# Designs tried in a protein design run: designed miniproteins, single chains, continued (4). Part 112

Each design is a single chain, and the fold is of that chain. pLDDT is the mean over its residues in the fold that is shown.

## One batch from the design tools (miniprotein)

Design m15887
Fold by ESMFold2-Fast:
Structure m15887 (fold): chain A 104 residues (1-104)
Amino acid sequence: HMEEENEKLREELLKEIGRLVYETRYYATSEEAEKLYEEMVKLAEEARKLVEKLKEDGKALKNALNALRGKELEVELSELSKDGQELVKLAERIRKIVEEVKKL
């Protein structure tokens, strides 16, 4: 039951990371935007590794997905594990890069 919900959150989060990487590549037309895109790809790789590590931590996965979508967190960062906090911060940074690249 809970395992199925966490698997769905994991799949949605990985799909959203992939979608944002793909879309951001389309907007990365300047040298500055290309550097931001390269940083985003590295952050996305780190996030994917943490998603696998946190596959049973639905609270961390849900909050990371919300952060990646530019939504408010359901909990304070301090309520998450250290790995959960890192995943949310990576998601927030990925979102920020998407917004910055689109401005360039």
Scores: mean pLDDT 85

Design m15888
Fold by ESMFold2-Fast:
Structure m15888 (fold): chain A 76 residues (1-76)
Amino acid sequence: TQEEKAAILAQLKETFPQIPDAILNKIVNQSSDDKELIHRLSVRLTGSVEERLKIDNALAPVTSVDEKLKKLAELQ
């Protein structure tokens, strides 16, 4: 829902203050599910293929979106 998108956007603004609000809003609106959201965030935060693979491997055992966001923040 729009309320769920607003809540996720607020959480992302607090977790990733270095990413402009307009970009976070675009990522939330373009993502159809949590997996795509996490993937788009990792792409924005990483500058290399090796860095992305490290993030993907660290997030693989994590099932909840909240835990994935926390792990992604730890890896930046």
Scores: mean pLDDT 69

Design m15889
Fold by ESMFold2-Fast:
Structure m15889 (fold): chain A 100 residues (1-100)
Amino acid sequence: MEELEERYKEILEDVKSFLEKARNEILQAKSPEERLKLIDETARLLMETVEQLKEAGYPEEFLKELVEIAEKTFRDIAKQVSPEVKKRIEEALEKIRELA
C-alpha cells in the first residue's frame, strides 16, 4: 500500500509539471490559432493519460484528483485569454469532466 501511495504522488507531480509547462506555452502563444491548437493537444494528452490509468486499475478517487488539477489549470488560463479561446477551454473542461 505504501508503494502505491508513492507512485500516486509521482504521477500527480508529473501531471502538475506537464500542466504548468502547457499553461506557459499556451499563454505565450503568439496567435489565437496556435493557442487553440495547444489547448486541444493538452486536453487530448490529459484524456489519454486518465484513460490509460483507468485501464491500469487506478482508483476512481485518484483519477478525479487528476481531473481536478487539470480543471484548476484550465480555469487559470481561461482568465487570461480572449473570449473565443475561453470558450474552447470550457469545451475541453466538459470533456475532461466526463472522464471522472
Scores: mean pLDDT 81

Design m15890
Fold by ESMFold2-Fast:
Order: C-alpha cells, then structure tokens, then sequence
Structure m15890 (fold): chain A 82 residues (1-82)
C-alpha cells in the first residue's frame, strides 16, 4: 500500500466518522425524542479518545471544524504523494 493512499483513506475515514457522529447527535436533537443511542455515544467516545478532541459540549463545533480541516489536509497530502 502506498503512503499517499493511506493518508487519503485515513482522512476520508475521519470525515465519514465525524459525519456519522455529528449527524446522529443533530438528528436526535432535532427529533427531541430520545437521548443519543448508547452506540452513538460509545462511537463518539472512542473517536474522541483516538483524536484527543471532544465532539460534544461547548467546544464541539470548533473541535469538529479542526478535525475536518486536519482530515482534508491528510487527503490533500495523500493526493500529492500519488
């Protein structure tokens, strides 16, 4: 496997996981029906632990923006190496 492909895949995986977590929390909030599913909370905690940022709470928006930027940077660097 080429290093460039690894960076692209890692960046894409980060973006996908952020979208799944953030979208899940937004959907729960908009519906006003249930607290976030336990699986979604666990997924968020594992992701937060892996990347050292909180995807919930008062800095969630800023942290998501920073992670998206880092993921996009990895994709750009990976594409440049291909």
Amino acid sequence: MRRGLELVREGEEILKTIDEIVGGFEKTSLEGKLPPPKELIEKALEFEKKYGVSLRGPKAFENVEELRRKAEEKIREGLALL
Scores: mean pLDDT 72

Design m15891
Fold by ESMFold2-Fast:
Structure m15891 (fold): chain A 65 residues (1-65)
Amino acid sequence: SELERLLEGVRNARAVLDDPSAPRAVKLAAAHELLEIAEELEKLGHEELARQVRDYARATLAALA
């Protein structure tokens, strides 16, 4: 399902962000991917999940700046 695809994307992005050996550029890409996933989740009506993913991505981007 579309939701399962998006949740797999969240898991993959989080694995990159949790990896201390991942380069900053790769972590930035993963955080931006989470923002795109959050937008898709919101369009599917998963508003609370989208907010959680978006907030996490924004916090991560701020920490990487």
Scores: mean pLDDT 88

Design m15892
Fold by ESMFold2-Fast:
Parts: C-alpha cells; structure tokens; sequence
Structure m15892 (fold): chain A 55 residues (1-55)
C-alpha cells in the first residue's frame, strides 16, 4: 500500500516535471530543460524499481 502510494506520487510529479520541461524548451532555456529531463529520468527509474519490488 505505501509503495503503491509512492508510485502514484512519483507518477504525478513526473507529469509536473514534463510540463516544466516543455515550458523551458519553449523559452529556449536549455539548462532548465536539461535539469528537468534528468529529474524525469531519475523519477522513471524509481518508478520502475518500485514496480519490480511490488510485482
């Protein structure tokens, strides 16, 4: 249950990070875009690891 809640929060945070990355890209802010893209990748890896533990 706690793992399921954490996965849900990570998925919600990933959606927000994608929105911020898109805004940065549209503004030509490559540094902010790269920062958010790295955060998204780390978030996706965490989700994958937790899902493997849950399965």
Amino acid sequence: SSLEERIKLLEENRELLQKYAEKAKAAGDERTYDLHMKAIKNNEESIATLKKTLA
Scores: mean pLDDT 85

Design m15893
Fold by ESMFold2-Fast:
Structure m15893 (fold): chain A 95 residues (1-95)
Amino acid sequence: SAAKALGEAAREELRREALAPFAEAFRLIDEGRYDEARQLVDQHMKDVNARAEALRQLAAAENATSVLLLFTDELMAEVQAQVARFESLLAEKLA
């Protein structure tokens, strides 16, 4: 099973890779480096979306499990929350 092959350690690393760049983006905003923060988030979101698509394709191959789909959906919800926070903070700084 492909979902069974994606163990807890691999899911933890994927979550860390998806969320960690937002801390750097927030630091760049705090330093007034708005263009760099925007470029970092834009590039990261391209990578995250590609990874989410790959995980959904892997989950579809399993047919019998929702675990990988649930993990992917929950992770993408957390990423979208960070993007919303980033956009809000950037808008406040540019106002």
Scores: mean pLDDT 79

Design m15894
Fold by ESMFold2-Fast:
Structure m15894 (fold): chain A 96 residues (1-96)
Amino acid sequence: SYREIIDRLVELQKNALRAIRDRDVAQARATVDEMLRLARGTGDPRIVREMEQMRAALDEAIAALQAGNYRQAAVHLFAATANFSGVLLLLRLKER
């Protein structure tokens, strides 16, 4: 169900943010790839696009953190959060 996808994505997003905080780049990327797999499984190209934009923003945030550019990392993390909110809104509309 779309509710189960929402619950799983929320759990995975929290895990990805923890991995980024702990500088576990491999775990962060693996978690985001699982989120994208779930998004693709919906068959909705709008959800896939939002998730791909979130992954791109998260990759930029990781690169900025690795370079010590904490301000830029914060901007990209904010963008990733906005795209994730878009994914959740689209999924909630499908549940209705």
Scores: mean pLDDT 85

Design m15895
Fold by ESMFold2-Fast:
Structure m15895 (fold): chain A 81 residues (1-81)
Amino acid sequence: MEELIKTLEEKLRELGMSEEDIQEVVDLARELYKEGASIEQIIQVVAGVTESLLIRRGVENAEEKAEELEQKLRETVKKVE
C-alpha cells in the first residue's frame, strides 16, 4: 500500500495537480483501503476522481492523463506482488 500511495503522489505531481488535490485523492485511497476495498477498486476510483479534478481544472486530455495514472498504479501493484 505505501508503494502504491507513493507512486500515486508522484504521478499526480507530474500531472501538475495541486498539493490540496493530491492530498484529497491520497486520503480517498487510504479510506477505501481501510474499508476493505480491493486494490483494483482503489485504482479505478482514484483514476476516476483524478479525471474529474483535471476536467474541473480545465486540463485538456484529462481522460488520457487519468489512463496514464491507472497504468502506472497497475504497474506498481504488479511489481510489489
Scores: mean pLDDT 80

Design m15896
Fold by ESMFold2-Fast:
Structure m15896 (fold): chain A 71 residues (1-71)
Amino acid sequence: SEEYRKLLEELRKALDNFDYEGLVKALMKIRELLQKEGKDITEEQARNIAEALYAFKKGDVEKAREYAEKL
């Protein structure tokens, strides 16, 4: 959906600005939108989200960006 695409853009913007709070908020909104549309995130998407957040927490923003780009 167009709404999903806009949220992915918000996610990438948060990563580019090193904004962890913005990153978490964008991911929560994406999950909420998918659930509202009767969809679940794929196991691959869930892993990429977890890996992106983990890398960001460790200060590895480059690796976090790589995982988020796969969403």
Scores: mean pLDDT 74

Design m15897
Fold by ESMFold2-Fast:
Structure m15897 (fold): chain A 73 residues (1-73)
Amino acid sequence: SIREETLALFRAIALLSEMYLTQNQLAKGLISSSQAQARFDAIQAELDSLAPLIPSHTAQKIHALVDEIRADI
């Protein structure tokens, strides 16, 4: 439904915000590489679980963005 899609999209936005925060904290030396990787793994797993609830093209863009954020580390 449109409601389920909208809620999944808002959750995905919140998770992407957590990805950027984690990247920023790692860049500033506030967390270790192992702590950052554990957070990235958890966030990516949740994003992957949301993918079936959103349009495929949007899910693909989110996946690419996650890969880009992780590659910058």
Scores: mean pLDDT 86

Design m15898
Fold by ESMFold2-Fast:
Structure m15898 (fold): chain A 61 residues (1-61)
Amino acid sequence: SAEEQRLVAEARVWARHAFLEEGLSREQILAAIRAIVPAEYLEAAEAAATEEFDRLAGELA
């Protein structure tokens, strides 16, 4: 759905900001996503957030 696509894109952008600008850990980012995102979109949002985190963390290692 358009809403799922929007939430997934927002989760990815927010995860990037949270990691780079706020210094949040992978676990903190996941906890925030789980608190905010509706259950029906949670799996996709978590996947997008963790993919972006793992990509950035790997590049900076």
Scores: mean pLDDT 84

Design m15899
Fold by ESMFold2-Fast:
Parts: C-alpha cells; sequence; structure tokens
Structure m15899 (fold): chain A 85 residues (1-85)
C-alpha cells in the first residue's frame, strides 16, 4: 500500500471506531495509529501499535496470545501491508 492509501485507510478506521466501545474501539484506534506510523515510514512504531491492536482484539474475543506471537503477527501484518498495491 502507498503512504496515501495507508493514511486514507487509517481515517476510515478512525471513523468506524466512533461506533465502537471498549476493547473493540481501543483495537481499532491502535490499528489506525499503526497505519499512520507506517504511512510516515516508521515501521517500528507501526509494529508496536499493531501488536497492541492484535492484543486488544484477542482480549475482546476471549483469547490470550503470547508476547512473542503478538510481535511475530505484527511484523507479518506490516510486511503484508507494505506488499499490497
Amino acid sequence: MSPEELLALAERIRALAEGLEGLRREAALLFAEALEALGRGDREAAERHLAEAIRAEAEALGLSLAEEELARLAREAVAFLEAQA
């Protein structure tokens, strides 16, 4: 995804988050922050925010993921987003 596409997606997610509550809202806002960081070229910040977003989403679903798994999934997700057209 281009920086402009990442920022546009982040704005859309922030708008959707206005209709969410609790952990779901937290996860959506953290995901938007990850996309904004990636749009700025801050990959490390994007990975950190994505790991926190995945953690919040997992907790909302009643799931518990290890810190190592969260970090791995965040890195894979950032790589996937960078590879998308």
Scores: mean pLDDT 83

Design m15900
Fold by ESMFold2-Fast:
Structure m15900 (fold): chain A 73 residues (1-73)
Amino acid sequence: MKKVTKVIEEELEVPASKAEEVAELLRRGAELAVEALEKNGAKVLSAKLEVEVEKEGDKATVKTKLEIVFEKP
């Protein structure tokens, strides 16, 4: 079986008041990416999303790591 591992890392600096909203938006984006792969015939074996929010004064850094393991048709 042809296994492919894809890792997508994003890092965004946002206002601290917006950090949770941005984290939720990025989680939604990850879900859409998995759906797009499945719609295009890939068999998704696992999908892991890590979301980390680091608050520093009036700013926050939102880091996401999406790891998808799938089989190509």
Scores: mean pLDDT 80

Design m15901
Fold by ESMFold2-Fast:
Structure m15901 (fold): chain A 84 residues (1-84)
Amino acid sequence: MEQVERLIEKIRETIRKAEAQTDPRERLRQVMYVSAQLLGLATLILVMRKENADEEFIKKVEEFYDEATERANRLEAEALAQLA
């Protein structure tokens, strides 16, 4: 559980870092890193379910995953628009 919380913290930090970037190219690079981290989080969610981890905790992590994915998608779209 602490490992998952640390990954969530890292994802939040990478998203904040992407939001702080003035250069759209650097922002896209951070968003790609977020996407890789989210894939790792999705895998951990599957492992937690298989190991009968706390269901309430899993649901909370899934909710974060969905919110973070939406934020990353928006940041990507904004950066791509600035490069067009």
Scores: mean pLDDT 85

Design m15902
Fold by ESMFold2-Fast:
Parts: C-alpha cells; sequence; structure tokens
Structure m15902 (fold): chain A 99 residues (1-99)
C-alpha cells in the first residue's frame, strides 16, 4: 500500500499542474502512468485478499489509464487522454452508488 500511496501522491502533483492550466501531453501522460501503476499494485493486493471483483475493476482501470498515457505520448491528443482517464474511474463511481 505504501508504494501505491506514493504513486498516487505523484499523480496528484500532475493533476494539480493540469488543474492550474499546464495541460501538456507530458503532464497528462505522467498523471495516467502513475495512476495506472498504482491501480495495478492495488489490483494485486485485492486479488491476494480474495476481492476478485474489485481487483478486476482496478485492472480494467489500469488498462484504460495505460491507453490514456499512450494517446498523450504518441498522438499528443490531450483531450482524448483526459476522457480516457475519466472513463477509467467510472466503474468505481458506479460501485460507490449502491443505494
Amino acid sequence: MEKAEELIAKAAEYADKIAAGDVTPENVAKLAEYLAEAARLIAELLEERGDEELAAIMREMAELLEEAARVAREEKDVEKALRLIEEAFRPLAARARAL
């Protein structure tokens, strides 16, 4: 968890830069890369604990974040990359809405 927390803190640094107006392909790629690595580490820990459903959600999230990083780096399409980051978090938001 400590390693995943460190990666999330690094992602937050790039999220702050983007929120401040530094919306560059490199900053978006770094945000997506740190979030993807954190998601993969969390998925491994969840699988070890037997939470296969949440582990699967975190793996799908990591794959979308890796694609967002690729889009930002190779296509330089910041808007598309940010949309992929939003899509990556959608399943977690849906799970939180168990009324």
Scores: mean pLDDT 83

Design m15903
Fold by ESMFold2-Fast:
Parts: sequence; C-alpha cells; structure tokens
Structure m15903 (fold): chain A 93 residues (1-93)
Amino acid sequence: SLAALRERIRAVGEEIEKLLSKLSKEQQEAIIAKVNEAGEAANAAGADPAVTREEMEKVIAFIKEIVDKELAEQLVRLLRELLALVLEGVALV
C-alpha cells in the first residue's frame, strides 16, 4: 500500500538523519548542498528513473570522498534503500 511505502521512506529518512548528526556541520552542509543539486537535476529531467539513479550515484561518490569509510558505507546503504523506495513509489502512480 502507499501508506506502508510512505512509512518505510520515513523510517529510512530518520536513520539517515541520525547518521548525518554524527558528521561535522561542514560535512552536513556540503552533503545537503549536493543532495539539493542532485534533486534539482532529477526534477528538471521529470524524475526520470535513469537520471535520478545517476544523480544519486553522484551524491554517493561525494559522500565516499568526504566522510569516514565506516559512516560512508552506512549512509550509502540507506541512500540506495531510499532510492529504491522512491522509484517503487513512482512506479505505483
């Protein structure tokens, strides 16, 4: 159901926020800026799945560059899960 999908997205988002809170203010601001840039590019492409995946991979590459490996691996796992849930939601509408 759409309600169950929204709850899963919310739960993954909360876990991402918890991990981000362990980063420096500068790292958090840099990641948020990169996510916003990727979101704008995906929206400009009409949320095309291929473009959305490509833009998310750019965010993942950036996180791996600036974040400690252990935290980066956890964030990447959750971001890939979030991407899969968002794309599942797009396919349902």
Scores: mean pLDDT 79

Design m15904
Fold by ESMFold2-Fast:
Structure m15904 (fold): chain A 90 residues (1-90)
Amino acid sequence: SIEEQLKLLEETVKKIIEAIKKGASVEEIEKIVKEVEDKFSDLEKEYLKQLVEAVKRAKEKKIDPEEFAEILEEISKISLKRLEEYLKAQ
């Protein structure tokens, strides 16, 4: 169901944010995504790929992991709500 997919996406994003706070490598975060990506549609897969790309850029710029995680948490709350609204409207 859409509800189950959205819950899994929210849980995956939360897991990624927690991993970032703990100083996880890009490779570890990519493994988190790959473990669950077969459960998602192309739109959700693209969402997760963009999230991984943002992590790569933040690490390259040496942004503080805790600060970056807080930024991602706020952006994810907004973007996931918009994605839910979009999926439920179709």
Scores: mean pLDDT 82

Design m15905
Fold by ESMFold2-Fast:
Structure m15905 (fold): chain A 95 residues (1-95)
Amino acid sequence: SMSDKQEQAIGLIDNLRRQTLGLMSHLPEEGVKELTVQTLDSLGTLGKIYNLPQSVIDYVEQQREYVRKSNLSKEELEKLLEEVIDKVKEAIRQQ
């Protein structure tokens, strides 16, 4: 079973996901890229706050750097963000 702290962390991440995906539908490609970088940065910060394994934090930071240096489509950015969010949520559940 999840602790109250784990439930709080999942709730914050689900809220971040909902807000980000909602905004993505209304933004041009450059705006989606900037939003994705900012969202991944926020996920990395949450990972540190909730004391996730360094390997998970490093993974999020690597994906943020990849997005920053890449020219990905909106669909690719959305898919990448969902995959990173799922990994972070799973890491929280396994604490």
Scores: mean pLDDT 89

Design m15906
Fold by ESMFold2-Fast:
Structure m15906 (fold): chain A 86 residues (1-86)
Amino acid sequence: STPADAVAKLLADARRLGAEEEAKARLEKEIAELEELIEKLEDKEELERIMKEAGLPPLDEEEREELKRRLRERIEQYKAIIAEIE
């Protein structure tokens, strides 16, 4: 192996690590946004306001709980992906 091959590998590894950090940051941001959405779903008055502004029919309690469950499942999937990158 030439010294140039070793340098090329180090640069590729450094760029890959930067891309992994960016991917983790993006997933962490998406998790934070999903957690915020779950908090809004817990606030009945805020949810009713959002639904009214969007021109959507109000969610019943069962529909609200099912939506929160699906959002929590997505958060766990994103956390698993972050763990694989780390």
Scores: mean pLDDT 76

Design m15907
Fold by ESMFold2-Fast:
Structure m15907 (fold): chain A 60 residues (1-60)
Amino acid sequence: PLSPEELVREVAREVGEKLREIGDAVQIKLDARAALRTTTDPEEIAALVARAKEATGGPV
């Protein structure tokens, strides 16, 4: 069995990985929102929106 220190380290690693995945999805959505503010091409806007939806629909 893992020591308390090893268990805490393992849990922190797993939580960190999941938080990183969530953070990445949120960052993609924020980046898309920022890009929409400067983008004037309707096709590019549609692509950014689609990409943000796909990113936020990923695994938790």
Scores: mean pLDDT 69

Design m15908
Fold by ESMFold2-Fast:
Parts: structure tokens; sequence; C-alpha cells
Structure m15908 (fold): chain A 55 residues (1-55)
């Protein structure tokens, strides 16, 4: 999941990837730590989606 999400966004700049992931995290109610990397934000979103899928 995380690797697939990152590959899907590979056409965006790092700043654009970060903004997209922060917006997605906000939409899913996922807390983003200060200074979190693109990968860390993606991992948190994937974890939240897995919990929704399991519920």
Amino acid sequence: MVEALLRYMAHLSEEEQREALINAARAYGVPVPEGASVREIAERIVEALRRLDAA
C-alpha cells in the first residue's frame, strides 16, 4: 500500500506530495506529527485505511 501510493504520486514534486498527503490525512482524521516525512504521512494514511477496511 505505502509503496503503491508513493509510486502513484511520483509525478508530483516532494512539496506537492506532502500537501496532497496532508490534505488526505486531514480528510480521514489522521494526525500528522510536526516535521513528518512524506513516507511517514503515507504510512499513517495507509494504517487508517486498513483500520476502516477491518471495521
Scores: mean pLDDT 74

Design m15909
Fold by ESMFold2-Fast:
Structure m15909 (fold): chain A 77 residues (1-77)
Amino acid sequence: MDEITAVDGEVFTTLNDYFAHLLKLIAERATQDPADPTVYDLSQAPALQKMIGRTRASIDDIVKAMVEYVEKYKRRV
């Protein structure tokens, strides 16, 4: 597999490393909503906002965006 470029500019050669990095970005830069722990505030993570297109996202929204980004990349390779 060719390189996969993450939303923060990091490059990876495996899907596993790419997903691990995205989960790390979510954990470090996204804040859980105290009223709903399934929702994350992405206001402090502009790169994730660009990928998802929203300032607040659920885990399901984030996973969907990650899958769509990877599928778009794979279709080019």
Scores: mean pLDDT 63

Design m15910
Fold by ESMFold2-Fast:
Structure m15910 (fold): chain A 67 residues (1-67)
Amino acid sequence: MEVEEITEEGIKKIKAAKSVEEAEEAFMETMDKIDKASTDSEVFREALQRLSDAYNEQVQKLIAEEQ
């Protein structure tokens, strides 16, 4: 499975998370899959940035919904 495909699926899972814990689990699981699929530090860094952005956005949304 290509890193880009793994990253896109990870972002989808993060965006579908109903809690901060679910979003964190999706983020960590996706990062583990990317680490196993590629040792290219550049590709890993780009994927990490995209996943971090999606995670932060979802966490902000969930926090706003809890208030």
Scores: mean pLDDT 79

Design m15911
Fold by ESMFold2-Fast:
Structure m15911 (fold): chain A 65 residues (1-65)
Amino acid sequence: VTLEVGLAIRLIGIAIEKGVSVEVKLKDGKLEVTFSDGSKENIEEALKEARKISEETGIVEVIEK
């Protein structure tokens, strides 16, 4: 399993736990992640978790709608 696949699975897990939708795209060796279809609170919590992963790994980019 590559690092990107493992991180994509973690991002999907966050979305399932928070009850929001997620879109994950691989672009130029980086994972772009977008959360949608939830309350502002649930989306913000998903964004916080994803930003933590982004800070720790440097290969996750969080996109806000």
Scores: mean pLDDT 80

Design m15912
Fold by ESMFold2-Fast:
Structure m15912 (fold): chain A 92 residues (1-92)
Amino acid sequence: MVVLTGQDLAALGGATPDTKDPNAVIAEGARRAAERYGPDAVVLTPAEDTVTIAAARAAGLRVAAVDFSDEESLAAAKALLAESEVVRVPAP
């Protein structure tokens, strides 16, 4: 299982000098993540990051939304990370 963050999606979307819309970059990153990792990819993001959640769902990715004010949500996120490979995509 591959765990991706919103930052990983932005990097996969190719933050280039030609990128005008950061939401479009995240959407592109989500599509590339789905093509590269398929059903094994999970997007871990704050529950308030509705743009990343919507982009990930549109691409068919699994989403683990975390409410940092909720101890149960945080514990579930930690359990997911313990069972998952964390992928970091370096920004250019």
Scores: mean pLDDT 71

Design m15913
Fold by ESMFold2-Fast:
Order: structure tokens, then C-alpha cells, then sequence
Structure m15913 (fold): chain A 63 residues (1-63)
């Protein structure tokens, strides 16, 4: 569980890095991977929150 959470947080950081670089597609891919890992770690609420926040940030970058 804790190892999955660490991997999920790593993917969240990668998603944020790609958002900073304007790579919205890569950011979304990493956001989905992070959410999947949080769900597998038994944190479905955190998975949903992380996915939503990263998607919202990605949409803002498209404008």
C-alpha cells in the first residue's frame, strides 16, 4: 500500500512537471497513472481528487 502511494506521488510530480513544460498530453497520462495507483492503494477519494485537480490545471494550460 505505502509503496503504491509513493509511486502515485511520483507520477503526480511528473504530471506537474509536464504541465509546467506545456506538455498537456503527457501530464494527463501521468495524472491517470497516479489516480490508478491511489485507487489500488485503497485511496479512491484521493485518486479522484488528484485526477480532477491535474485535469483542471491541464485545461487552464490549453487556454
Amino acid sequence: MEELEKEARRFVEKAKEHLENGDVKAAIDYANKAAELFRKAGRPEEAERVRQELYDQALKKLN
Scores: mean pLDDT 81

Design m15914
Fold by ESMFold2-Fast:
Structure m15914 (fold): chain A 64 residues (1-64)
Amino acid sequence: SQRDGAVDNLQKHLDHLESTLPKEEAIELAERIRRQIERVEKDPETLQALTKVIDERLERIKRQ
């Protein structure tokens, strides 16, 4: 589905950020992406799915 594609693309982008940036910079950019998604995404189900992906990734990075 279009939503599943958006989730997959976001996960790939977050994987790239986590592998290329220091922890603090990765957190800052992921939080910025979260704010951008909240501003742009108008479909409630897609917004919920994308913000969940980012929140789970932020929790994981912060625990490392």
Scores: mean pLDDT 85

Design m15915
Fold by ESMFold2-Fast:
Order: sequence, then C-alpha cells, then structure tokens
Structure m15915 (fold): chain A 56 residues (1-56)
Amino acid sequence: SSSLAQQRQQEKKFRDQIGKDTMLLNEQLTKQGTPLQASQQSNQLGLDRINQYKKS
C-alpha cells in the first residue's frame, strides 16, 4: 500500500515496540554487571555508615 497515513501509524507502532524492547534489554544488561542504581545505593549506604561513626 502507498497510503502515507497508514505507513506512518505503523512506523509509530514499531517505534514504541523498539523503545520497550530496548528498555527491557537495558535492564537485562544492567543486571549482568554492577548497575548504576545499585552502585549509587551502595555508595549512599557507605556514607550513612561513615556518618554513624562520626556521630560516635
């Protein structure tokens, strides 16, 4: 078909699908290594411990 409107709608749908798949893949990759979120949480935990010792 040569209807531009229909083609554009299909493109948008694939775009959304790709975005979703990319997000899922990114989560999988993040789990394989040391995720940035986990690293930052871990760092905050360390800082809290240091503050506890300083309080003492």
Scores: mean pLDDT 65

Design m15916
Fold by ESMFold2-Fast:
Formats: structure tokens, C-alpha cells, sequence
Structure m15916 (fold): chain A 80 residues (1-80)
């Protein structure tokens, strides 16, 4: 269905641009740019894979930033 595929490509390009704007490290930016490129080429599966990689790179950087002031992200007793 060309209409559905086109709409999915537009959504992936928009998501890739949002991820690119929020990318705090070079690796995340590179993945986001590749995701946008693949989405423009109509390679939706590859675009989704690179968006996922970009988001993971952003999460990794965000986790490191959140840990910088004090160390552990969560300090909860897991027993009882």
C-alpha cells in the first residue's frame, strides 16, 4: 500500500529529526542521520533499526548524565 508506506516514511523522518535534535553525542547523531536517509530511500525497516540505535545511544548518554552527581540511578530496597 503506497499511501501507508509514504505515511510511515514521513513519520520515521519526523521521528528521526526529533531524535537528531535531542542527540547529545556524535554516535546518536550519526544513527539519527542514517535513519532519516533510509526513511527517505523507503527502507523503513532499516530506518526503524537506526532510530532504535540512536535512541539507545541517547538513553546511554542520559543515564551517564543522571548518574554524574551522585552515582546510582535508583536506591531502593528490593527485599520486602
Amino acid sequence: DPELKQKQAESLIALGEIVLERAVNKEAKEYAEKAIKYAREGKLDKAREYIRKAIEAIREAAAAKNQVPAGPLVEEPEIV
Scores: mean pLDDT 73

Design m15917
Fold by ESMFold2-Fast:
Structure m15917 (fold): chain A 99 residues (1-99)
Amino acid sequence: SAAAEAERLRSLDPLERRIELLRQLADGLELLARGVIETVEKILKEKEEKAPDTEEQKEKLEKERKEFEEENERIEKIVKESIERLEKEIEELRKKKEE
C-alpha cells in the first residue's frame, strides 16, 4: 500500500531515502514504458485479427504497425538513457554516504 511505503521511506535517513526514491523512479519508468507498449501491441493485434477484406485497410494497418515499431524503438532508447542517468545519480549518492 502507498501508506506502508510512505512509512518505510520516513524511517530512512535523508540520503538513503533519496537513493530509494531514485530507484523507484527508474523502476516506475521501465514499468510504465512496458505497460504502454504492451497495451498498444494488444490493440494492434486486435485490429489485425478483425481486419476487413479490403486491400486499403490492410495497407493502413501495416503502416500503423511499422510506425508503432519505430516509435517503440525510440521510447525504449529514451527510457534506457533516462534509467542510466538515474543509476549514475544513485551511484554518486552512495559514494557520498561512504564518506
Scores: mean pLDDT 80

Design m15918
Fold by ESMFold2-Fast:
Structure m15918 (fold): chain A 70 residues (1-70)
Amino acid sequence: SLPGEFKVEVTDEQFDEAARRLAEVAAQHPGDPEALKATIRELLEKGLVDEQMARSLIAAIDRAAAETAA
């Protein structure tokens, strides 16, 4: 359990916008992890995701791309 001292640096509305943008890019660029990573970096620059979330998402995309490269 988190002690509640962790502040969400991103609002629910900003997170929903970020998720929608990522979904749009994934739909337009299927199988292109670089497009998704570029979008996450843009969302970080706009403050729609925090640095920790951006790093985690980029790492997850790199991992998924490596696992899906059949």
Scores: mean pLDDT 69

Design m15919
Fold by ESMFold2-Fast:
Structure m15919 (fold): chain A 89 residues (1-89)
Amino acid sequence: MKDEYIQKLEEAYEKVREMAERARELGIDDLASFLEKVAEYIKSLLEQAKNSDVETAKSLADEAINLSKGAVRLADEAIREAEKQREKL
């Protein structure tokens, strides 16, 4: 169902948004700005999926999920490093 792919897109968007918020709270502004841009792009994919057929929505959801996974991995590594630097200070 198209709704399943829309939900996956919404989940990908929220996950990246949460990482962006966490990066902002830690003062990692460059990372936060990057993640905000990624979330904005996923939101554009979500809007496209809502106006597309099921096959297109699935393709867009797959793209958003892969992008979200990559962004979250990079964010987790950067946040972990920043937290370690804060502990040293």
Scores: mean pLDDT 82

Design m15920
Fold by ESMFold2-Fast:
Structure m15920 (fold): chain A 110 residues (1-110)
Amino acid sequence: AEAPQLSVTATASRTEVRVGEPVTVTATVTNNGSRPADVTVQAVLTDANGESTVVASAQTTLAPGESKTVTLTVVPTRPGDYRLTVTAIGESDGQRGVAMSEPIPLRVLP
């Protein structure tokens, strides 16, 4: 079977927040493959030192050629300058595929 062929785009409701303030991340995930995929969508914050943390996740299923919008809520716990990325991890018939969004800068104030 083919590995899932995924693409993901993401937007954030805000690029500057304070600690404890929610950021709504809207991700559109597309299955460009010929088979259904089970997809885990993760919001990942990477700090200025390159440390990455998964801060939100959701699960969905995508039929061939289907796009779905997934909403994730990110609540930062530490001040800093981060890169926010959305990673889509798909599984289909024992095959795994991964796609990542372009990084979104997120500045977190005290």
Scores: mean pLDDT 88

Design m15921
Fold by ESMFold2-Fast:
Formats: C-alpha cells, sequence, structure tokens
Structure m15921 (fold): chain A 104 residues (1-104)
C-alpha cells in the first residue's frame, strides 16, 4: 500500500501544480489570486519534500492545502475557460488524494 499511496500523492501534487500554473496565468493583475497561487506553490514544494522523506501523511496534508489555495485563487479568476481547466485539474487531484488516503 505505501508505494500505491506514494504514487497517488505524486499524481495529486502534479495536478495541483498544473492547476496552480493555469491559475497564475489567468490571475492577471488580481493580487488576491496571485497571493493564493503563491501559497499553493509553497504547499506543493512542502508536499514534494515530505514525499522525498517518505512522510506520506505530511505529503497528503500539504497536497490538501495546495488544492485549498488553488480553490481560493479560483474565486478571483474571471476567465471561464481557465476556470473550467482548473476545476478539471482539481477534480483529478482530489480523486488521487482519495486513493492515497485509502492506500495509507
Amino acid sequence: MKAEAQAHLLEAIGEAGEAAVIAFEAAGDNEKAKAYVKEAFREIAEGLEALQRGDLEAALEEAEKALEYVRKALEYIEDEEAKKRIEEELEEAEEHLRRAREAL
């Protein structure tokens, strides 16, 4: 189960990162969206560091925080196409987090 949990956490962090990049590009001059995206990237980095240490519980917590920050950024994004792409990445990431929890 540990290897399966690790694989799903890596996928979730990857999808969170892709969502954060789309959110960053779509944020334009919105300072709140930019601030939340910055926090999402910070949590992504901390999640990757936790994975490198083999701390799957910490990696899960940081990945969940990253998704929360991307969702907060999404509230300040007006580009409907970008919103749809971000929501799709968030849904994919949440499915991987669910599977990671089941495999822990």
Scores: mean pLDDT 88

